# Designed miniproteins, single chains, continued (4): the designs that were tried, part 54

Each design is a single chain, and the fold is of that chain. pLDDT is the mean over its residues in the fold that is shown.

## One batch from the design tools (miniprotein)

Design m13974
Fold by ESMFold2-Fast:
Structure m13974 (fold): chain A 103 residues (1-103)
Amino acid sequence: SLTMPKEVKAKEGSSVTLTVTWTGSEPIFSTSWYFQKEGEERKLLGYNNKQADVDSRFSVSTSGNTSSLTIKNLKKEDSGIYYVRAKTSSGWYDSPGTKLTVE
């Protein structure tokens, strides 16, 4: 299973790092980070260690059983739910998501 914080609060203009940890015995071979605002389509932010075509304030890093998304210079529009989808030898796993609130 994928484990991550349920809720994170941060100040506008600061930076935040969201981390997900895989607790299964099998290795992860791919990890995708997604952002979803209520009423909007899910947006891909990055795949493994490669950032998607999004704001340069976003960066992703995946190493072993851990994957992290860092958002610099936080904006109120960054508030929403961040999810991870991971692939292992047994299948696909989705994280429960972290609710980020930027104030």
Scores: mean pLDDT 82

Design m13975
Fold by ESMFold2-Fast:
Structure m13975 (fold): chain A 55 residues (1-55)
Amino acid sequence: EIVEVESEVDASAMSEEEVRALARAEGRLDGFKEVRIEIRELPDGSLRVTVTAVR
């Protein structure tokens, strides 16, 4: 099962592990063993974080 979670966060205050922990706290990654995290800067200066998890 593949789950993708997208959110806009201030990544300057968050590490990759913190982003993963946040996604798990939302219950989206609980029980998944493989996680990939992408951080993209948007044209308006905000940051978009995409977390992909595979079970």
Scores: mean pLDDT 58

Design m13977
Fold by ESMFold2-Fast:
Structure m13977 (fold): chain A 63 residues (1-63)
Amino acid sequence: INELLDNMKAALEAKDVDKAAVYNKEALKAGVNPIELETPGITLVNEGKLTKEELFEVRLKAA
């Protein structure tokens, strides 16, 4: 679970939307809390490292 979250953070920081979406989907299937899963993406947006549009695209591809 923590490893999936760490891999998702790394993919988001690398701007790899497709890879981030795969890890996001796997984490949800593993039972990670959706709110906890959203926290890294929101933090990166607040830090200016990720756009709101990029975060939204990850969520769409993970669905």
Scores: mean pLDDT 76

Design m13978
Fold by ESMFold2-Fast:
Structure m13978 (fold): chain A 65 residues (1-65)
Amino acid sequence: SFEELKKEAEKLLKEFEETKDKEVGEKLKEIIAEIADLATKNNDKEKEKEAKELAEKLFELLAES
């Protein structure tokens, strides 16, 4: 479900902040892409915004690395 994927993404985001592990970062990218795909398929503007916010946080961490 969207909520389960979002919770997993948030968990992976915290792990990536802490470890900077490439494998964690790649998994996080996959989950965020999956969330974005679900939001698009459902035409849910609220979920689309949440997916963008997760992607933005990941991009910020990558820029700091």
Scores: mean pLDDT 79

Design m13979
Fold by ESMFold2-Fast:
Structure m13979 (fold): chain A 72 residues (1-72)
Amino acid sequence: MIDEEEVEAAMARIYRGIGRILLSRGDLEGAREMVEKLRRLAEEAEKKGLEKAAEEARRLAEELEEEIERAE
């Protein structure tokens, strides 16, 4: 059985990780794209009733956005 909530939470962590790597290289545009991917993932997870995955994706998007703002 595929645990959809665990899969989507893992995808959120991957997007956040990629965003941090891009940010560390000075790619602010790429990091912002990862924030948008996290926000879309949270919206889709919420629509599917995957509350924990949606909450994690939203939190990671906010954390990455704050890191981008501090780097500007």
Scores: mean pLDDT 83

Design m13980
Fold by ESMFold2-Fast:
Structure m13980 (fold): chain A 67 residues (1-67)
Amino acid sequence: GSMMERQQQELLERIERTRKNAEKAGLLDEEIERLIEQAKELAKQGKLDEAMRLLEQVERRVVARAT
């Protein structure tokens, strides 16, 4: 596959890992779940920059709630 396909796959794996970590920590609320689903859909569409930006928002929220 292309470098683009590899970046898409790595991003999808990072999104899934973030969701599982939030779920295990009891931090997976409706807002975080919605943002994760939107990030997955954007990544599947090849909108990697938009998906990454959305994932960054999710990660910041999870870290803020865990700390």
Scores: mean pLDDT 81

Design m13981
Fold by ESMFold2-Fast:
Structure m13981 (fold): chain A 59 residues (1-59)
Amino acid sequence: MKERQEKLEKAREYARKNPVLTDEEIDELAKKYGLSKEEVRAIQEDVNAELIRKEAEKK
């Protein structure tokens, strides 16, 4: 697929299901979706920040 957005969305969905990714998982995910390791890290950080915010609102 040529659409970077589709790959970013799939990586984002994976990060939501797996809120803690190891460096090895980040590298494998980057290769799987054709993203850079830095892009996957940014997605993980954004998703984790969103999850933390939702957890704070639950209290």
Scores: mean pLDDT 73

Design m13982
Fold by ESMFold2-Fast:
Structure m13982 (fold): chain A 66 residues (1-66)
Amino acid sequence: MVLEVTTTLNVSQRIGLVLRLMGIPGVEVEILSENTLKVTTTLDDKEFERLVEELKSIPGVEVKVL
């Protein structure tokens, strides 16, 4: 599964988000721009849905499933 994550977060908050995501087994992060991340996952459907909902709960974070 692949996600496009767009953020309005400051630098410290973006670094924290990237480090958190990279710490999850089966998650890879590619930085596309200052405000956009590509997240590739090998998670099962349940874990993937949980990750999407967690990301959507963060103010200033928008998630698009590719």
Scores: mean pLDDT 82

Design m13983
Fold by ESMFold2-Fast:
Structure m13983 (fold): chain A 66 residues (1-66)
Amino acid sequence: MSPLERAEKALEELAGKEIAEYFRKRYEELVAAGVPREQALVQAINDAAEKAGVDTNEISEAMARV
């Protein structure tokens, strides 16, 4: 499973499908705007965490379990 897929699954499990869809859309918007994929992934995770009111450490822990 790629880091992108792990982040999406972790966000869905922690914050629900709507936040996982927001994360995916945000990642794609950043990549389309010319942001490097690795940086876009980190930024999209942070943006999704802020929108959901979830700690980024909780997302990192959930990503390790998927």
Scores: mean pLDDT 82

Design m13984
Fold by ESMFold2-Fast:
Structure m13984 (fold): chain A 71 residues (1-71)
Amino acid sequence: SPLVERARELLEKARQALENGDVETALEYSDKAGALAAIAGDQELVDEAIRLSNEARQKAKEQGKEELAKG
């Protein structure tokens, strides 16, 4: 599915952003990936996107960017 492929690419970008400490980009890509995965009906990708989003919010708090962590 093109939606699944796009969701996977966005999750990969979100992981790279988290590795680099870019929590804003990680949240953007993980949230978009989760939405696409949900439309595609891929629960495994939805769960992965939720995990990455939660990790990004935790890092945002650690960086003093609590406004991003609130959602």
Scores: mean pLDDT 85

Design m13985
Fold by ESMFold2-Fast:
Structure m13985 (fold): chain A 108 residues (1-108)
Amino acid sequence: SEIRKKIEELIKKGNEAFEKEDYEEAIKLYEEAAKLAEENEDWYSLGEAYKNLGLAYIKLKDYEKAKEYFEKAIKAYEKVAETEGVPEYVKLGAKKQAEELKKKIEEL
């Protein structure tokens, strides 16, 4: 789980950049987190990274990229439900995130 800790650290650093309104740095950090999450088949963290990429692109007023990343996040969260060995409460959390992102896309 060393890779998972690195993914969490990258997302945390991205969130810190986002709060400082450094959206370009936030995007870079979230892209690095997404790549590691995908390589590690960590679908929950992949969904989180893609969701945060979408939020950063909203701040840059790139609504097309925001929508694309939200759609990628939804697919990643849906894969969590298909993953064997994931606790039910995590699957329910992922389903909730996917439903919230579907509503957010409708508001773009």
Scores: mean pLDDT 90

Design m13986
Fold by ESMFold2-Fast:
Structure m13986 (fold): chain A 86 residues (1-86)
Amino acid sequence: MTEEEFEREVALAFLDIAYGIAKLMIERGMSEEEARNYVVDLAVKTAKEFGREDLAKKIEEVGQKNKDKPLDELFEALRKAIEEAF
């Protein structure tokens, strides 16, 4: 496995965890807007930890484009953006 492949898998794993937590928090009373913001914020922070400022910016742009979309659609858009960036 290349370092790039490892970083991609780690970023996708963190995105999956964030999405899972966001879904559970919605069941407990978090709004969909708060859940979307939580997922985007964690994805941006993860990209920055890997020194991928360009990816962090792309994630923020995807978040803005999907601000009125269901959490599931935002998650799929973020997953695609991360997969295409590595």
Scores: mean pLDDT 82

Design m13987
Fold by ESMFold2-Fast:
Structure m13987 (fold): chain A 68 residues (1-68)
Amino acid sequence: SLVEEALRLAEEALELAKEGRVEEAQKLMDQSDRLGTLAVIQGASEEEVKELSELMKEAREEIEKQLK
């Protein structure tokens, strides 16, 4: 599903960010955001959207931490 792929990309982005690979993490975050938006349009559940939103927030916070 689009949500499952978006979650996978966000999780991979978080791991890349933890390794200091910020540019690669940001690229995967952009892909995850696009797939997440499509998933919402295609009728993803509120629970799935919340899970993705929380993971994406964690990944963005890690990217920001690595840039400081």
Scores: mean pLDDT 84

Design m13988
Fold by ESMFold2-Fast:
Structure m13988 (fold): chain A 59 residues (1-59)
Amino acid sequence: SAAAREAEEVAAARELLAEALRRGDAETAQRARDALEMHELRKAGKFEELRKLSEEAAK
């Protein structure tokens, strides 16, 4: 299901963040944080804020 896939993606992003912080990989850590924030904005229905963050993260 879509919900199960989203939960798996969030779990993967959290694992990526933990590993990036352990290695001192600030760029990968920031990408993982952006992915987690986008999931929270989508869950909250804040689509305008999601759009802005997505555009900023893609640069």
Scores: mean pLDDT 79

Design m13989
Fold by ESMFold2-Fast:
Structure m13989 (fold): chain A 56 residues (1-56)
Amino acid sequence: SSEEQKKISEELGKEFMELAKEAWKESNGDGEKAEELLEEKLRKKGEELAREREEE
């Protein structure tokens, strides 16, 4: 259980970092666009996670 929690926390952290990197990469260094892209990606990721928890 504790190992599972640690793994989940690490995976969530990695996914967040990957989303941030992708936003910066897609924005080509445009900070404003990077922030907008990151917010969009985070919103989508949050919806996916919520949906998985509400599985039939």
Scores: mean pLDDT 74

Design m13990
Fold by ESMFold2-Fast:
Structure m13990 (fold): chain A 60 residues (1-60)
Amino acid sequence: NKEKIEYLKEQKKILKENTEKGIKSLKERGDLKSAEELQKEAEKKLKEIDEKIKELEEKE
């Protein structure tokens, strides 16, 4: 499961970086509502990845 955990951690890192860049860009353009929506969607996806990582760590 270690390789699967590392894969999920990399996916989480990529998602965080892309989301932060997207939010910053939207805020700089004054699209505050779009930035909030993007943040909420990313938070949901990050929680799903965190739950999967936790399940894999607890099985070891």
Scores: mean pLDDT 82

Design m13992
Fold by ESMFold2-Fast:
Structure m13992 (fold): chain A 84 residues (1-84)
Amino acid sequence: APPPLEVEIEIDDVGSEEARQNALDFAEKLVEAAKEAGATRLRIRVSGDADGNVGVQAEVEGAKVTPEELGRIFAKKLGGTLPS
């Protein structure tokens, strides 16, 4: 079995429960992409601003593939579209 990926998920000041759930679903796709890329750590942060905008940031460490290939793996896990 592959070694476990270290995952951190932080959710700050998102405007709704639906936005929070969508962020968690998005995070799950990032976890699968990071595992496929052979990463050792994944950190996901979801934040909101004063205007109700929601941003998602992800950091990946120790991936065994190029940044371009990691992006392709992630896009495939999302079905070729970004949740927005």
Scores: mean pLDDT 70

Design m13993
Fold by ESMFold2-Fast:
Structure m13993 (fold): chain A 74 residues (1-74)
Amino acid sequence: MSKEELEAEIMLSMMRMMLAVAKIAGDEELAKKLQELVDEAERAYEAGDVEKVRELYEKAKELVREAEEKEKKK
């Protein structure tokens, strides 16, 4: 694997972990949004689009931050 492919694989694995944590926590809305990003990232990775995987990983991190902010505003 190239370094870029390895980095994309690591990002995808981290996104899968974020999804698993959201599911365990019972945050259905966050889990649904993260599932969509994971599915898109898996397709991008299969296509060799490592830049797209990186973009989707950044979006996943933003969704997690937004969910944490919403919890603080309840």
Scores: mean pLDDT 81

Design m13994
Fold by ESMFold2-Fast:
Structure m13994 (fold): chain A 74 residues (1-74)
Amino acid sequence: SVRERLEEAEKEVQELIATKDDLSKEQLLARAEELAKRLGEILKEAARLGDEETVKRAEEVLARLQKLAGEVAA
């Protein structure tokens, strides 16, 4: 389900944040880009299903990921 895919993506984002110091800048940005794409797909599907709660949660996870990528890129 879209909720299960969001839960998996959220765990991967949390792991990326937790392990950011163990990764090179290039590896971190590459993983962030892949996760952002996956979250974008989850967001589109949740919106199509009218699952407003999953849309909001996916947007929050994506915002956290974008903040991490911005901090690393700066």
Scores: mean pLDDT 83

Design m13995
Fold by ESMFold2-Fast:
Structure m13995 (fold): chain A 58 residues (1-58)
Amino acid sequence: MDEEKARAAFEKTKITRSTVLDENGQPMETVAVSPFPEDLSDEARILWARMIAESIRA
């Protein structure tokens, strides 16, 4: 099912958060996500993206 495929892709995904300073010396959070699962259906990619967003928000 697309839900299980999205979850499997999420388990292989690395999320890296870093804090960098912008041009004004203000702290800015950056987030990098890899690898991007290009082989998923649109529905599974939506579920995967939601899992990533929830993980970052938590």
Scores: mean pLDDT 74

Design m13996
Fold by ESMFold2-Fast:
Structure m13996 (fold): chain A 80 residues (1-80)
Amino acid sequence: SEEEKQQELIERLKNLRDEAVKRAEASTDPRVQAAYRALAETIDEVIEWLKKNKATPEEAERALRSIEAGLARVDALAQA
């Protein structure tokens, strides 16, 4: 169902949030730590927006793709 798909996408967002926090805690660079923590906060805000606005699975999937791109950008910063 659409509700099940939305719940799966939100769960994937929560997993990305937890991964961002984990990578922040593993980093020794304060700027990299701040970037991962800012991403985690953004993910929390996105999840709350999706819940509050009864977002469609399509909207949730677009949010997930945007967050995955954000994580890749912070990962690149961490490796620079």
Scores: mean pLDDT 85

Design m13997
Fold by ESMFold2-Fast:
Structure m13997 (fold): chain A 57 residues (1-57)
Amino acid sequence: SLEEAKKKLDEIIKKEYEKGKEEAIETAKALAYQFRVAGDEELAKYAEEKAKELEEE
């Protein structure tokens, strides 16, 4: 489901954040790009918003 996919995305970003904020931002942006290429517009937008939130921290 979309909600399960968002939860998995959050877990991936959180894990990358343990390596550093910049790594988490880069991963979120890369995932957003991959979702757009795959046609998953909702997940792409969600990942882009997560990257922006991290950039504002």
Scores: mean pLDDT 83

Design m13998
Fold by ESMFold2-Fast:
Structure m13998 (fold): chain A 57 residues (1-57)
Amino acid sequence: MDMEREKKVRELLEQAEEAARSGDLEKAEELTQQASELIGDPEQAAQLRASVQETAA
């Protein structure tokens, strides 16, 4: 992955975590989905979802 994509993924994940903390689970899911699409890797996408879910719990 190039650095531009990596930075965008990180930004989306930060926003997703913030949304999850605020109780905005729908927004958190949308942002996590966008990050997963940028990665294009199902294994990494699953790890991303787990991380956001852990923050929301």
Scores: mean pLDDT 72

Design m13999
Fold by ESMFold2-Fast:
Structure m13999 (fold): chain A 68 residues (1-68)
Amino acid sequence: MEKEREELKREAEEARRKAEEYDALGERLLAEAEANPERREELTRQAILYYAEAGLYRMRAAALEIAA
């Protein structure tokens, strides 16, 4: 039981790390959109997709934390 809980906690930490990684990618693309007005729409759209992925990883992390 304890071993299984530690594994779930590790997986939750990895999911949170990925969520933060996708948030950082989205933030970077928004900064690029500000610097490149001609590509603003494309970069903003990609940033939204990265934020959506981050949200999914945060939900997975929460589910794993509840299971642990």
Scores: mean pLDDT 82

Design m14001
Fold by ESMFold2-Fast:
Structure m14001 (fold): chain A 85 residues (1-85)
Amino acid sequence: NLAEKVRELFNKNLPLFESLSSTDEETLEKLKYILKLYMEKFNLPKEEVEKYLEKIEEAIKNKNWEELREIHIEANVLAVDRLFK
């Protein structure tokens, strides 16, 4: 089940975000790379990827892990929609 694998991938990355105390350039580059892979693999729109990066930066800065979880869920739903449409 491809949708389940996508959900597992986002869930696996959630602890990484929860362990972050600040956004540094290296962390941002890693997050950009992960989202780029999602864009390429699941045809996520580039503008949506950039929007998520901005939200991730803000959430990490504010240590809002709940917002990060919502962002991951939203991205997962979008990826699943792209796979089945």
Scores: mean pLDDT 58

Design m14002
Fold by ESMFold2-Fast:
Structure m14002 (fold): chain A 62 residues (1-62)
Amino acid sequence: EFNGKPVTEEQRKALENAIKEADINGDGTLSDEELKALAVQLYRLGLIDSDELTDEQIEQLK
């Protein structure tokens, strides 16, 4: 699940790839620029409804 709803297998794989690209050190700590880039990718993939991540969405990506 992401954003309180089930995701498709395709969306899950896309989400994993986006997180992998943004989370360089693997500890879930991202700069503001990295978070913005991740949010834009997720928005383009249809995984979120805006190009900004909420605190809850960031927590789910850790």
Scores: mean pLDDT 65

Design m14003
Fold by ESMFold2-Fast:
Structure m14003 (fold): chain A 56 residues (1-56)
Amino acid sequence: TKEELYQKAKEVVQQLLDAGYSIEKAKKLAIKALVDAGVDEKTAKELVDKAAKDVS
């Protein structure tokens, strides 16, 4: 579901921030991770942008 994808995006962004990446780099890496997992690029960008705002 979109909710499951959002939680995954939030988790990935948080892990990257905890690892010392900047928010901009964490967003780029999280988008790539979701796309590599089969998520549509537009949806991945929307979910990652929302997740980044939620965790920052």
Scores: mean pLDDT 82

Design m14004
Fold by ESMFold2-Fast:
Structure m14004 (fold): chain A 102 residues (1-102)
Amino acid sequence: MRELEEELKKVREELKEQISKLPEEKKERVEELLRAFEAGVEGVREALRAGIAGMTVESALESIDALLEATLEALKELGVPEEILELVERLAELYKRLVEAL
């Protein structure tokens, strides 16, 4: 878990750097989308930890994939660079690994 948390921190720092290069009008919207994505993932992880009926590791992974697809679609509509899309995909992959480690 500690190594995954360190990788998550690194990916978040790389995302912050890439977002800082965006036009000002896109920054706020991208930051809102990423906050919503991370909040959604944490909600899924909390539901799994709490043993909510019907929440399995498999369903948690499916929920993270759905959150990722929605976030990537919104980011693509904003015309963000591929580097941001790749970092968001990596962020989701690390969260899925954290779920599997529970």
Scores: mean pLDDT 83

Design m14005
Fold by ESMFold2-Fast:
Structure m14005 (fold): chain A 84 residues (1-84)
Amino acid sequence: SDIEEAKKLLEEAKELYKEGKYKEAAEKALEALMLLLKVLPKELIPEGIGAILRVIGLMFEGKYEEAAKEGIEEAERLLKKMGI
């Protein structure tokens, strides 16, 4: 499912972040957020879109550590709000 794939990508992002591979971590966190956007309740869609735009913006600025941290934290927050 998209949820299980998003969880897998999120765990991969966390491991990459621990390794200092911030660009790869940000890319995996962004993929997780984009998959979650497909299955989010309508009430959480604005939060999901906002998170995606923030991560993309940070990546365009070359702020990969901040992008990865933001993406990981927002994906975890959305999963928790979904009761997952």
Scores: mean pLDDT 88

Design m14006
Fold by ESMFold2-Fast:
Structure m14006 (fold): chain A 96 residues (1-96)
Amino acid sequence: MELQKEVEKKINEVETGLKEAQRAVDELRAQRPRMTPEQQELIDKAESALKAAEKYLEKARNSTPEQAIEYVEQAKKAIYVTKSYIEGARELLAAQ
């Protein structure tokens, strides 16, 4: 009967991760004058993954606790993918 509290905690953790990923994408977009088309494509892919994470989080908030767990895990995976693209873009930018 603690499942609802655990779901709320996980949703809050995903929200925090989403906000951090959004800030990282915004910071990279500010460096556009230094970006190659390859780096720009990585940022666009990161933004697409971030948008998918937002949709899963919205579904989690509007679902039963059992369904919310699945959507939270999908949102976490999308955030992980977003962070991977962000790191790839940063590494390429630092190498030039």
Scores: mean pLDDT 83

Design m14007
Fold by ESMFold2-Fast:
Structure m14007 (fold): chain A 68 residues (1-68)
Amino acid sequence: MEEDEKARKLLEKIFKENDGDGTAIDKAIQEALEKARKGESEEYKAFARWIDRMRDGGHAGAAALAAA
C-alpha cells in the first residue's frame, strides 16, 4: 500500500508543521488536494486518492483528518 504510505507521510508532515491545530491542518489538507488537482507531484496525487478511498469506502473518512 505504497500510496497509503505516501499519504500518511504527508499527513504526518502536515500535523507536525501545524502543531495539531485542526483548522490549520484542514487548510493544509485542502492546499495539498489543490496541488494534487494541479498535478504538482505524485505524493499529492497519492494523498488525494487516499482521501477519496477513505470517503468512498466508509472508513474513518476525511473526518479522521479533521480530528473527527
Scores: mean pLDDT 67

Design m14008
Fold by ESMFold2-Fast:
Structure m14008 (fold): chain A 87 residues (1-87)
Amino acid sequence: MAEELAEQAEEHLQKALEALKAGDFEAAREHFAKAAELGAEALRLEGREAGAEAMRVLVELFLAVGTGELSEEEALERLRAAQAAAA
């Protein structure tokens, strides 16, 4: 189960990177969000709850900055808090 989710997360991560190279920021966001969702579920199934939470927070921050919902400074503060909580 977790292995299948991790494989799907890798596929979406690769598609997100390809979309970023092509300048398709909207497609990149969608694939990145899906990769993080699948990756977080895989980590959760393996009992790595803190890692799953950190991954979800990271994606939410990137999406919010991309949509203009958060400033870069506010996103960086939340990212630092998530890194501290995950460490």
Scores: mean pLDDT 68

Design m14010
Fold by ESMFold2-Fast:
Structure m14010 (fold): chain A 60 residues (1-60)
Amino acid sequence: MDKLLEKIRALMEEDPEVAAAFAAMYLGLLKTDPNASPEEIKKAEELYEEALRRAREVQA
């Protein structure tokens, strides 16, 4: 499942606003999945925060 995280990271370089939307959706899916590990959720949360940070800078 690391493939989706890699795609979101690539999108952060090309279009951080779109990357933030995908990261938010992925984090939401992990939070509703009982099989999701705490480590996976933490990685998705960190990725989402990074994508939001980059998206905010694009608006400046």
Scores: mean pLDDT 76

Design m14011
Fold by ESMFold2-Fast:
Structure m14011 (fold): chain A 58 residues (1-58)
Amino acid sequence: SARQAAIDELKALIREIRAAQKAGDFERTNELIDKLVALIRAMKLTPEEIAELLRAVG
């Protein structure tokens, strides 16, 4: 589904954020976090869906 594909895209973005954080790239990390927040707002995810997404990515 379109929602499933969008959630998979968010998971990929969170993995990219974690990689940037591990590399110590604060500028890239902040850019990716801003993008993540914008996508979450656009998708209108509930706080519960956001929490589950963060847990699922590990």
Scores: mean pLDDT 78

